# Designed miniproteins, single chains, continued (3), part 114

Each design is a single chain, and the fold is of that chain. pLDDT is the mean over its residues in the fold that is shown.

## One batch from the design tools (miniprotein)

Design m11957
Fold by ESMFold2-Fast:
Structure m11957 (fold): chain A 89 residues (1-89)
Amino acid sequence: SVAMVTVTIDTATKEVKVEVDGELPEEAIEAIRKAAEEAAATHDLSTGEGQQAAADAIKEAAEKSGLKAVVGSPIVEGTVVTIPLKVEG
């Protein structure tokens, strides 16, 4: 099964939103959310290095949940960083 995941991080509000198109285990969605929150807390997401660290952490969380993940390039719009993933379980 394939799912598209969109992780949106607002660096001004510290809000993390995870949107899933398809079906994923709740535990996997929560792992992805937690990885995004931890990355936002520990890295400066206004930088390319911080954005890549967040993308890598999110991919690792999905893979540790038993899924195959392909992360797209981070998209930056003001304070909002969007990280798209294609996930196979």
Scores: mean pLDDT 86

Design m11958
Fold by ESMFold2-Fast:
Structure m11958 (fold): chain A 87 residues (1-87)
Amino acid sequence: SELEKKVEEIKKEYEEEIKELLEEYKEDISPHVSQETIETHILMYILLKKGDEEGVRTILEWIMEKLGASEEEKKHAREVLEKLIAE
């Protein structure tokens, strides 16, 4: 519930940038990938580029919950993200 509210807030904040990047790269996007998956990747890219570390962590936690990731998978994903943020 609280996590979902934070995700919706982040999506609203970056809604225009997500839409602009989707339009710019629409011909480079595979038609076999869901729009939600593409929008999520674009949002993560925007957050990383802007240095919104809390936003990136929030979206990652949301993705992992939606996918039913195991605790080991969640731990690995968090470690990879922290390394990417630190670079």
Scores: mean pLDDT 77

Design m11959
Fold by ESMFold2-Fast:
Structure m11959 (fold): chain A 88 residues (1-88)
Amino acid sequence: SELARQGALSAEDAARAFEEGDIGSGRVHLGAAESLAEQVGKKDPEAGKVLKKAREEGEEEGKDKSPQERLRILSRKLAEALREILRS
């Protein structure tokens, strides 16, 4: 899916931006990735389950972390999930 590919790239860009301390760029890229992921999940219920699990795992992994680190973790988990969907 082109949506999943674009979402993965945006999520990867978000994770890199948060890693580098560019919160503004990170938020823009993460917002784009989340919008694309929502569209993927609406079209494919199995992909939606993968995305929901990734979000829950990211929230759990990030719960005791700084806001920047939580956003980095969520972005990475979303990118990994979208890459998994592309391989299936």
Scores: mean pLDDT 88

Design m11960
Fold by ESMFold2-Fast:
Structure m11960 (fold): chain A 75 residues (1-75)
Amino acid sequence: SNIQAASPFSSVTQDGSSLVLTYKDGSRSRVTLGDQLSTHQVDGLTMVTYSIVGGGTITLALDANGNIVAAHVHK
């Protein structure tokens, strides 16, 4: 999966209730997903926003197959 995000992520993968964020420099961060706050459709993508345990939100853009194609972190 190729992800072009506002943050410098090379990939975002879901592992249960957690997301593994891989940056373009090869560093990784794990965030634990809290509550699903919203879901809506934009430009043929499904946009899902979650709260992050520890603060902030993350919005994921999903394609028709459920692949993460973009991610935006809001702190």
Scores: mean pLDDT 74

Design m11961
Fold by ESMFold2-Fast:
Structure m11961 (fold): chain A 112 residues (1-112)
Amino acid sequence: AAAARRARFESGLAAGRAAVDRVVAARPDLPEREVADGLAGAEAAALGAAGASLEELEAFLERAERDGSAAALGAVGYAARARAPLADPETAARLRELARRAEALTAELAAA
């Protein structure tokens, strides 16, 4: 049910945000940009773990590209790669392409 997926997403997101908060408490010297990137990565990881659809992962990739979030791009790529072997061939091909796009965008951000 959608409610169960949302509960898993919200639980995963809370855990990810708590992990980022612990890192910030230990490392108050971290730039705001790195903290924001970590939070975006936590959100993308929570989406993947909650069983986000291909369309939801594609939408999150577009947002991560706009925001320049390497952590979010990495999390989307990981979720897509993890799901591809379990999907039908057509969906698997689209997930592998999404993972390649995430890797290419991460490389472009590193070059900028």
Scores: mean pLDDT 79

Design m11962
Fold by ESMFold2-Fast:
Structure m11962 (fold): chain A 74 residues (1-74)
Amino acid sequence: MLVAATGPNGGEALRIAREELGADAIVTLTAEEAGEVAKKYGADAILLVNASEEEIKIAEEYAKELGLELIVVK
């Protein structure tokens, strides 16, 4: 499983993807970048860690468009 992951702490997003989800991750700085990375590399899900409501809405739109799972951790 490949996850496009983002949050204010990239190390935490990577840890959650690997340890909690058992997934490989590409970590980005923004939800928009996570959506674009998911599209480019064929990720299975988008992961948001401690994201703002604005970032969550952006990721939700990408997940819906691409038919991907959206995982939100607060």
Scores: mean pLDDT 83

Design m11963
Fold by ESMFold2-Fast:
Structure m11963 (fold): chain A 88 residues (1-88)
Amino acid sequence: ERDRRLLERLLEEFKNAKTGLEMEIVTALFEIAYAIAKRYGSEEELREFAKHAIPLVKEAIKYAKEKGFENVAKTLERILKDLEEIVK
């Protein structure tokens, strides 16, 4: 539940971002959360993290593309690919 709420808060902050820099910062915070999950989480915990993160990352990619922040969208698309490999 805490991890799900954290991911939902990161998406909300991402959608509230007014500049590309703010979007990059929120994206970096998500990358840190993902790196922590990979380093300290069990395979099951990492899989649950990925399942919850996938729909939120997809929404963030759409938002970044709508706002014209292509570099942010590309970073999120790479993260999405990694997450989809985990849930296979």
Scores: mean pLDDT 80

Design m11964
Fold by ESMFold2-Fast:
Structure m11964 (fold): chain A 81 residues (1-81)
Amino acid sequence: SAAAEEAERLAAALSEEQRAIVEEIWERAKKLVEELVAAGVPVEEAIRAGVEYALEELARAGLGELAEALRRAWEAVLAER
């Protein structure tokens, strides 16, 4: 999809420091999903919470364009189900 291609382009343009920030956010989002599932939250709801958390943290880190592209790519995946 165009959104996925834009997200890939933006990710490829990241500096080493920005890549480290993205990796840290990704690990925190995964941990949030795991903790929510362990607490009895349905997997789909836990994943939505983790994705939203990651997108908000990316925007706070100054990666708002990447966050918006990833949001559109995620919404496109959900619409095909």
Scores: mean pLDDT 81

Design m11965
Fold by ESMFold2-Fast:
Structure m11965 (fold): chain A 85 residues (1-85)
Amino acid sequence: SASAEAEAAKAAAESLKKGGDMLLEKSKSDSKTSKLVAKMLKDDAAQAQQAGKQSSPETAKQFNEAAKILQEKAEEAEKVAEALE
């Protein structure tokens, strides 16, 4: 059902956001790790955007929010990489 899909999407979006937080913390180890984390976060953001495009408006909102947050964290990881060089 649409409601079950929306709840599953919300849970998936929350998991992606929490994963992004953990990856960003790992990015602080060294420049090479920061660059890898930035790439991983961008890939996760792209996957979230793709899921949003294939979803109902209710589920799309959750995935689009997660994608935006993951993209912002990717940009932070890139800045961390630059600072560690």
Scores: mean pLDDT 80

Design m11966
Fold by ESMFold2-Fast:
Structure m11966 (fold): chain A 97 residues (1-97)
Amino acid sequence: SLVLEIVMTFPESVSKEEQLAMAEQLAKDLIEKAKELETVKSFIGKVTIQYDENSHKTHVTIELDVTYEGAEELKRFAEEKMKELGVEGSVFIRLAK
């Protein structure tokens, strides 16, 4: 399986609670997108959302039983959704270990 790790950077005016709410919505949107993709066999093992007080960034980690092609499609989807929300972010794909 692969892990999508999303690091979201919000404007300084956005509270921790608002960041977490927007991250939860992004995770939900990604889960729904994964279910619709033929290249993704989405057995989502775990979704983790956490605010990092040291960096003031919100992290979303989603484990998927997916091909690399499917993970790349979900990465693009997440990047486009973040742009629509006015949120800067990075999306990483790694092996689950």
Scores: mean pLDDT 79

Design m11967
Fold by ESMFold2-Fast:
Structure m11967 (fold): chain A 89 residues (1-89)
Amino acid sequence: MSPVEAVQAGLDEAERLLEEGNLMGAATTARLTADGLRKAAMSQGRFDLAAEAGRLERELQDLLNSGTVTEEKIREALERLRRLADELG
């Protein structure tokens, strides 16, 4: 599986969990997907995308640690991840 395919699979899984009302599962999957995207971007020399993915990973981790996970924040994070994945190609 290519790094981009793995990121897409993670996004689809996070959206499925969100639709099922599993906010913690969706946030955790989104965080892991952001880590995967960061690593994929690094491997392609896309340090700009890696930095953005790293910021998203940290934001999602902070939400998980503080217990402030909401559907709206997860949807915004997934939208940002999809844009970054699209830019990575």
Scores: mean pLDDT 85

Design m11968
Fold by ESMFold2-Fast:
Structure m11968 (fold): chain A 90 residues (1-90)
Amino acid sequence: SAMAEAALRAVADAAERAAALLEAGRHDEARALGRELVAQAEAIKAELLALGVAEAEAERIAELVRGVGRAAIAGDLEALRRLAEEARAA
C-alpha cells in the first residue's frame, strides 16, 4: 500500500539520519531522535491501522521504528545500517 511504502521510506530515512549523527559524533542528538522514535512507535501503528494497513504490516513497521530508536539510543551504527536496508527492501 502507498501508506505502508511511505512509512517504510520514513523509517529508512530516520535510520540514515541517526547513523549520520553517530558518524558525525553527535551522539546526544542520535539518542534524542531514538527516544522520540521509541515513544512514537505505537501511535504510528495505530495510525497505519486506522488508514487500512494490515495488522501484520503495521506491526512490522512499528517494530522497525522501535528497532531504529533502540539502535540510535545504543549508538549501534551497524544495526542502523541493517534496519535502513530492511526498511528499503520491504
Scores: mean pLDDT 89

Design m11969
Fold by ESMFold2-Fast:
Structure m11969 (fold): chain A 87 residues (1-87)
Amino acid sequence: SLEELLQIPGVDPATAQLLLSSRPVSLTDIHGVNPEAAEKLLALDKEQILQLTPEQVAELVPSLAPYAAHLLAAVRAMILRPELFQE
């Protein structure tokens, strides 16, 4: 739900609404995330995800640098709360 997504650190209302409307089930469902980018992000543990900055996401996935803040919020939502994105 929107309320559950907003409880995730770094998820703003716009990102939460986008995730609810698109309902991604994997990181590659997020616009601009290719399989290589998804593998790099999934290699991070939950503590690393909580400590990530938009700048660090841009360093890990340079092609997504213009979207780093929104991508970080979406990645945190999907990795920390995967139950919200089940089919």
Scores: mean pLDDT 68

Design m11970
Fold by ESMFold2-Fast:
Structure m11970 (fold): chain A 106 residues (1-106)
Amino acid sequence: MREIIKEILEEIKSLPEAHLVENPPSGEELPDFLDIVDDWVSLSLIEQAVEAGGIKTLEELEEELERMYDAVKKAYPKGSPVYLAVEKIYEKAKELIKEAKKKLKA
């Protein structure tokens, strides 16, 4: 399971747009972003949580990716590069998780 989760994260991080959500925004990029979202989630924080054993299932991984998706969509203007990037990343993540779940049942 942990290896499958890591493989999914590596695939997501390999996407060209992944760098736009890799780290929390700077105060210059999004002033007062913590006033918009109480708890920020980025790909680097998700990766750290997997390494620490905080994310143990595909369902927990999907939940954290959804939190990242929701945070970006609340904080960034609709149609901005980061907003569009998170939509593509989340769609790819759902595809990879669905495929992994199918393989585990086969």
Scores: mean pLDDT 76

Design m11971
Fold by ESMFold2-Fast:
Structure m11971 (fold): chain A 63 residues (1-63)
Amino acid sequence: SAEAEAAGKEAAANGKKATGEEGGRHGQGDILSAALLDSVEAAKRAAANAAKGDYIGAGLEGG
């Protein structure tokens, strides 16, 4: 669970960086923005799974 907690914090931080990256991206694109939004959603899902720590330890079978 300590390992899962660390993984959860790492995934959450990665999700925040993906969100911040949207602001840092060049203004070239609705297309790039759409791709970044998709990656942010994936990162949020990963962070949500990591927040369940106990399930990750078992392989997030129940997710």
Scores: mean pLDDT 57

Design m11972
Fold by ESMFold2-Fast:
Structure m11972 (fold): chain A 86 residues (1-86)
Amino acid sequence: SEELLKQHAALRARLDELRRTSKTLSEITVQLGEALELIDELIRAGKLEDADRFMREMLEVLFSPLSTDELLAKLQELIDELRKLG
């Protein structure tokens, strides 16, 4: 049945979408962990003003109404800035 083939294709498309979302969420958790480690290094180095600023920026990004892809992009940007200081 052509209808069964269309239903099967729709289910595969939804599964692939969920797999992509899951992968992006996994990447976000890795990036967030790395950012927290870099912030901890700033605190240990006595760079408290920089640590406070980056913690505030991370909280603003995390509580923003961003898509998963936009959230990942913003976190990567913040980590690149953190690496320049630590």
Scores: mean pLDDT 81

Design m11973
Fold by ESMFold2-Fast:
Structure m11973 (fold): chain A 69 residues (1-69)
Amino acid sequence: SARREALLAALREALAAGDVEGAERAFKSLYTLFPEDPRVRAAAEAYARAVRAGEPLLDALRTGHDVLA
């Protein structure tokens, strides 16, 4: 999906820039638009686990991105 690829690119760019707000928007959009994608679901679970463990939000988003890659 072109939209999925664009959101992945936006997430990657935001993470590289340290843009927490941009990364969170891209990540939430991926989960909202592709909730049935097993990799997106696994990424959301990894992100939620990192947040619950007290990881900084940017690091939690990086953990989610690593599962998507």
Scores: mean pLDDT 86

Design m11974
Fold by ESMFold2-Fast:
Structure m11974 (fold): chain A 64 residues (1-64)
Amino acid sequence: TPTPLQQAVEHALELVKNGELSVDQIKLLIDTLRDLYENETDPEQKDFLAEKIKEMEKELKKKE
């Protein structure tokens, strides 16, 4: 079962992929996820965050 954090991150990524967020909003989201990644101690959650950060950075590059 996805955690509330995983559900929120997946929803945010869906908004990014649908073009619903600006470049500045996507950058802020990536920075927020990096902060969460640096403070995460659970290996599975850390891997999840790393994967989602990479996906968001890929979407950001497509918009720039």
Scores: mean pLDDT 83

Design m11975
Fold by ESMFold2-Fast:
Structure m11975 (fold): chain A 105 residues (1-105)
Amino acid sequence: ELEELLERAERALEEYERTGDEAALREAQRLVAELADLLPEVAERVERLAEELRRQGLPFEEIVERLLEEAERIPDPLERRAAEVIARTARLAHEAAERKKEEAE
């Protein structure tokens, strides 16, 4: 069910934030892909807003903050949780990639 998928994604994100285990982040990314298939309209809204903010030249951190603020305005609680999970997963994946780049330079 959608609720169980959301709960699993939220647990994976919490695990990654607590442990730094890249396997937990990878699981969260896989679950986000499943959420996008189940809620394509929510995924599309998040991506369209992110693209608009990118075109305005906002830094990634500010884009994520605005995505989370917009998610709070979604009246459906499951759609809101999905948008939040998508935004949080994108933030953590970006931070992990940036950390690896800094180590390489």
Scores: mean pLDDT 82

Design m11976
Fold by ESMFold2-Fast:
Structure m11976 (fold): chain A 67 residues (1-67)
Amino acid sequence: ASDAELEEGVLVVQIAVDYVTAKNTTNEKDKEEAIKRLREVKEQARALGLDSTARYAEEAIEKVEKL
């Protein structure tokens, strides 16, 4: 339904923005805040049954934490 599709789209955009922020920041506090937001989006995606979106968030977190 449209509501679920809109929610998924919002979460995907949030993941992309937070990933880019975490990847490009030189400030450890900003990086930690972006990772925190990615974790929140992952949990929200899981609660909504959006497994692919949750995996996307998890992969973004893993990539950022390796930096």
Scores: mean pLDDT 79

Design m11977
Fold by ESMFold2-Fast:
Structure m11977 (fold): chain A 72 residues (1-72)
Amino acid sequence: MKDKAAEVAEEAAKNSTGPVAQTLREAARLIRNPNTSDETAAKILRSAADVAEQSGLTENAEKLRKAAEEIE
């Protein structure tokens, strides 16, 4: 469900600061938008996972990738 996927992105944002946190919060907002398709939400989650991984949030990145797989 998109709501659960957005919660994963929001949790990653709480574990980060600055531009990374802003990017992850924006990802969660876009995922929660009812006009965002499951395919688009999965792409947003994968992009968010890459941002999280580059920032050292490896566990959050793994959860974001799993959420992308589950939403499709």
Scores: mean pLDDT 83

Design m11978
Fold by ESMFold2-Fast:
Order: structure tokens, then C-alpha cells, then sequence
Structure m11978 (fold): chain A 91 residues (1-91)
């Protein structure tokens, strides 16, 4: 499906950024995940990718960006345990 293809693409981008961090690519990934959360409101996998992105931002010391991204994602998915937990860990 289109959703499965997007999930695979986003996961690949997260893996590549974990190996070779890049400021512009992080901004592109954050934007893509926010749009994916809006496009696929019932996708647990996209919620997990949002949480993984929060943790990756924290791993590279981008704490303020991790918190702000998690808060933005949680506004779209207020009941997501994955995004909520990632936000708690980013603080």
C-alpha cells in the first residue's frame, strides 16, 4: 500500500540519519512525519516512527527540537502512548 511504502521510506531516513546526522534532512523528516500523522490517522506504525524521531533528536543533543516535535506530534495524536512516552523521555 501507499502507507506501507511511506513507512518504509521514513524508517530508511531515520536509519540513515542515525548514521550520518544532517540538519536539513532532520527538518525534512520532521515535516514528513507530521504530514504522515495527518494523512494516516489510524497508523500506529507512523506514531512509532514519530516517537523514534523524537529519541533520535535527543540522541544528537537536539533536546529543545525533540520536545517541540513531540508536542506537535502529540497535538495530532493526543492518545498516542508512544509519542507521550517519547516526550517524557525527551524532557
Amino acid sequence: SEEEKLVAELRKEIVELAKHPDRQRFNELKDKIIEALKKYPDSEEIERLAAETVMLLKYFGLYDEAVKFAEEALKIRPDSPYIRRALELAK
Scores: mean pLDDT 89

Design m11979
Fold by ESMFold2-Fast:
Structure m11979 (fold): chain A 77 residues (1-77)
Amino acid sequence: MEEYRRLKELGEEHLRLAEEAFKQGNYEEAFEHALKAAIYLDKALELARDDPELVEELRPLAERTQELAKKVVEALE
């Protein structure tokens, strides 16, 4: 339980930092934070996969991370 909460919190923090960096035009920094957010949220999902409520809680965060990553890649090209 503590590991799940820690990983989710780290994922949320890096997602927030990625969104902030993207808004400031720091696309390389946004990419690094988005990648870290995806890794932490994926690890949290692995721990939560047998709990439908926790999986549903992570879903919007994973969607936001994927959407932001797509925008960052488009901005870097």
Scores: mean pLDDT 84

Design m11980
Fold by ESMFold2-Fast:
Structure m11980 (fold): chain A 98 residues (1-98)
Amino acid sequence: SRDEEILEKAEKLEKEKRYEELKELAIEEAARYWAARLPSARGEMAELMRELIERLRAGASREELREFLAERIREAGQEVDEDAVEALIEAAERVNEA
């Protein structure tokens, strides 16, 4: 399955100490997971996830991330789902900590 292939790739990257590539893999998989749940942002989800992580690394507050996501969702012509926004921020935090 795809999940088994991703896990095998992640284990290989960890054994080889290729942590930047491991982080990119985690970003791509988180983006794929959220693209399935937010179809309106499907094509841009990987870029959105990278931007969230970059903002987190720059010291952005959770409130600033909420405002950023709400603006992006509105620009896409979608209604802001607060539960989806919180879940995306949590996913970005987990990827950033990995």
Scores: mean pLDDT 70

Design m11981
Fold by ESMFold2-Fast:
Parts: structure tokens; C-alpha cells; sequence
Structure m11981 (fold): chain A 117 residues (1-117)
């Protein structure tokens, strides 16, 4: 049988950061109720900042995105939608930590659309 070469898109650093972010998000969301969306969003954003070394501007944009995601999930009563949306956000940020403000806003809109569906 022939040996097949793996895709070059596998980034072990991105995978490790993604795993750490998802684990932290799950831990925070398990211990907190969505009734305090701003407080929970602040904790999640701090985890993103620490793991991904975000700039001050990126941190503000991520905080806004996380807050809106959590508020929308709280409105629908579907905490699982918040978990899913935040996992997607964590994955993209782990692969591309140097996102522009516009890219972060587009990710937020995509996640909100997903929850809103």
C-alpha cells in the first residue's frame, strides 16, 4: 500500500492553543450562569489574551464579540450555542492570532448568525 503525505495545514502550536482555549471556556461556562454575561465575557477574554497574547485593541474587540455571543445565547436559553460559537472563535484565533478588527467583527457576526438561526 502507498504512503500518503499529511496536509501541511496541521499546525501543532495552533492545535495546542485551541485545546487550551476550549478547555478554559468550558471550565468558565460550567461554573458560571449566563445571567452575568459581561463578567463571564471578561473572564473568557482574559483567557484569550493570556493564551494568544492579544493587543489592547484586539482584546476590546474580542470582549465585545464574546459579550454579544453570551447575551444572545442567554436570550435564547441555549448555553450550548454559546459553547459552540466560542469554540469556533477560539479555533480561528488560535490559527490566526493577529486578526484585524474587521476580521474579529466578521467572526462575531457569523457566530451571532449561527446562534440566531
Amino acid sequence: MKKTRSATLDDPEANEKKRKLIEKIEEILQRHDLSDAEGVAREITKAFEEILNLSEEQKERVYRAVTEILREAARTGRKEDAFFALNVLATVLAVKPELSDEEIDRLRDAMLDLIRS
Scores: mean pLDDT 75

Design m11982
Fold by ESMFold2-Fast:
Structure m11982 (fold): chain A 62 residues (1-62)
Amino acid sequence: GRLTQAAAEAAGRLAASLDREQLRALAGKPVEELTAAVAAAHPVSPGEAREGARLFRASALS
């Protein structure tokens, strides 16, 4: 849905701004810090930022 697409765009924008080492370091941080980083990378709602943080972590751990 729209929420998932916006979350994916925000997570993708954050990932594109970081190298692989930075991605791994950030993926290990608390969800609150990941959510803040996603929101800072792309303007999204709190729910979208939280979903983006989940998608970012899942992608970084793959």
Scores: mean pLDDT 77

Design m11983
Fold by ESMFold2-Fast:
Structure m11983 (fold): chain A 62 residues (1-62)
Amino acid sequence: MVEEMEKMVHEVMRTSTDVEMVNQINALYRQGIYYYRVLHDLQRAQQLKRQMEQLVEQMRKS
């Protein structure tokens, strides 16, 4: 999970020139890690991971 989320952040940061998209993926990553590691809320962490995956797909199609 964490490694997969980190890969998505790195992909957006390397390929996107859109500052808002970079900020969004980093915000989703920070929230996802917080739910996963601090709150132990796997369901919410998975929801945030899915939002990150959707953002990466939008970036690739743009």
Scores: mean pLDDT 83

Design m11984
Fold by ESMFold2-Fast:
Structure m11984 (fold): chain A 85 residues (1-85)
Amino acid sequence: SPEEVNRTLGYILSRLGFDYLSLGDYDLATEYFEQSVDALVASGQRDEAIQLAEDVEEYLGLLAELDPSLKPQLERVREYLERLR
């Protein structure tokens, strides 16, 4: 079903987001997380989408304390999370 495809796509995109975070490519990581959240919402997995966005916000928040240049990515994730609520 389209819902099943979107749910699977959401999980794959979230994994890519975490892989790019591990590589230090925060712009690509944020883009993949946004796409993952959109796919999860489209599949009816709103709670999973919110949890993913919250996990990413927490992680980027910790990184931004060490590197303030990451504040734009953190703010982007926070704005995205607020739209989900």
Scores: mean pLDDT 82

Design m11985
Fold by ESMFold2-Fast:
Structure m11985 (fold): chain A 89 residues (1-89)
Amino acid sequence: RPSAAELAGRILRDPTVGNFLAFLDSLSEDARSRGNFELADLLDKLRDAIAKNLAPDEKVSSIKEAAEKVGEEEAKLYEELRKRLQELL
């Protein structure tokens, strides 16, 4: 799998839904490897919702924008994830 730095570089060059999904997959795998299964499950839930509703080649400015395009529940899930990730940093 590509490193987090390589995935971030892909997003900077080509900010597609597909590249953001790969980044969410990387975050979920890291959370799971650290034993944070709740965070991993929430990340997987957001990732799956975006993947089902948006085309992989669609361009977005952020994961927040992608979640908002899917729906209100996904936007709320993004805000919950953002808070959890900030608490861990």
Scores: mean pLDDT 83

Design m11986
Fold by ESMFold2-Fast:
Parts: C-alpha cells; sequence; structure tokens
Structure m11986 (fold): chain A 71 residues (1-71)
C-alpha cells in the first residue's frame, strides 16, 4: 500500500474488519497528527499497528508484522 487509504482497505480485507469503522478510527488519529488518508502509509505505521491490534485483538508483534507486510 502506498497511501493510508490503501493500507486501511488492505487491512480491512485481510482481517475481515468493517472498512468504514477502521477508516473512522484511523482518521481520528490522523487528524491529531495533521495528516489525511492520502498521506504515505509509511508515515503512519505506528498508528496502524495500534488501531489494528486493538480492533482485531492482535499482539503488538502480530499487528506490526501484518502492517509491515502490507506497506
Amino acid sequence: ATTVEELVKALAEELGLDYEELKEKVESFLNQLNLTLSAPASQVKGVMVDVVGHMAGLSEEEATALVERLI
């Protein structure tokens, strides 16, 4: 994934999560960082690991490995 939006779509598909719910969670963090869904996926790796880990019940190690694979 090149952009955060592409990464969110890929993560939702991979984990069977609701795309709109994941998108809203991610956008709330991005707004705090003054970023948007068009930002490079590499800039938000930490945010994606945290959100995905929480929503999918993954460990930090599992969430990190998944996010890094999809970037």
Scores: mean pLDDT 81

Design m11987
Fold by ESMFold2-Fast:
Structure m11987 (fold): chain A 129 residues (1-129)
Amino acid sequence: SIEEILKKIKENPENFFTILKEAPEPFSSVYELFTEIIKTEQGILYLIFLTLVEEGRLEQAEELLKELSGDLKLVAQALLLAAQGRIEEAKKLLLSIKNKNLAILGILELLRLGYLSVEEAVELIKKIL
C-alpha cells in the first residue's frame, strides 16, 4: 500500500531511492522520472539545491533556486518553504504542480526530510492521484 512505502521512507530515509526503485506505482514512475531528471543540467542543479537544504544552507539554496525552471523549480521552492517552517505553503505549492510525478517526488522529499507525517503524505498523494 501507499502507507507501507511511506512508512519505509520515514523509518529509512537513507534508503530513499532504493525504496522507490523497488516500490509499485505510483512510486516506480517517480523513480523513473528521477533517473531521467538527474541526466539533465536542471536535475544536477536540483541535487545541489537538495544538499544545501539538507545542510541548512538556506540562503545559498534560495540563490540556486533562481537557476531552476518549470515544475522542478516549484518542487525545490516547496522544499525551501518547508525548511523555513512554512509547511502549509509548501503543501499548497506541491498540489499546484502540473507534473504529478514531480508533485509526488516533492511530497516524498518532505517526508524523507521530516517535514511531513506519513498520514499527511498519504493524504497529499491521494489528492494528486
Scores: mean pLDDT 88

Design m11988
Fold by ESMFold2-Fast:
Structure m11988 (fold): chain A 99 residues (1-99)
Amino acid sequence: PYPYGYASRLLAKVLKSKTKEEFLAQLREYLRQDPGFSAVTDEQIDALLARLSQVPQEELTVQRFADIVAEVFNIPRQAALDSVKAVVPFLEPSDPLIQ
């Protein structure tokens, strides 16, 4: 069994979200459960979700999401984009995350 099996299922739910509200709710659960984000604080997660809530659903592209992740978590923009693209390799940076 994969040690991150539960987090992987939550990530799949994030990517299958049909509304921005569903996307944000599933993303919160995913970030809380993924051991890769254990160093991320509740305040950083709240800041990320607050920033994402200000972006219209149609403007929430792979690139825009990666840029906000980079800003909130204080990581290089390219590293954030590479991480997001690894999860959604079938989407271009200009593609919307919520379809």
Scores: mean pLDDT 75

Design m11989
Fold by ESMFold2-Fast:
Structure m11989 (fold): chain A 64 residues (1-64)
Amino acid sequence: SLSEGIQSLTREDVEELAKELGISTEQLEKALVALHLGLSQAEAARIAGISPATVSKIRRRLLK
């Protein structure tokens, strides 16, 4: 599940994913917290300061 994927992430995983997506680790962490709390893709994007498309990519990677 998405929550299980988020909970299993290490600091190294967060740094790698942020680099692949072209965002900061801080932006990724904000998006992950928002998604873990059950916020929408649009709200997670707004909170993290990234595009909704980037949030969709984060979700896809955590669910695979």
Scores: mean pLDDT 82

Design m11990
Fold by ESMFold2-Fast:
Structure m11990 (fold): chain A 113 residues (1-113)
Amino acid sequence: MSAEEQLLALGDAAIGMLRALIARLRELAAARGGDPALVAHARELEALRAGLEAALRARDFPGLVALLREAIAELREHAADYRARGLDDLAAAYEAAARGLESILAQMEALLA
């Protein structure tokens, strides 16, 4: 696989991970009668996902790396908020996703070095 093909596959994996979190947030928000905070967080992740998809389509790998760093920071911030609210399972899912994105980021940075 070429370096570009690997970067594209890593970008797709990151987008897939955000889509899974967005789906989980929407399900939990619905189960909680449309919790506005969970709806707002799902919307924020949708904006990040859209940015990652745009960067990937443009082959803007430095921009994709920058957006991944932003996504990781946002996931960790939301995880801390959810833990403070007693939503421990959701916090753990966000922490796991942040670690997954950090692994993807490290692989992308190695390919761009």
Scores: mean pLDDT 87

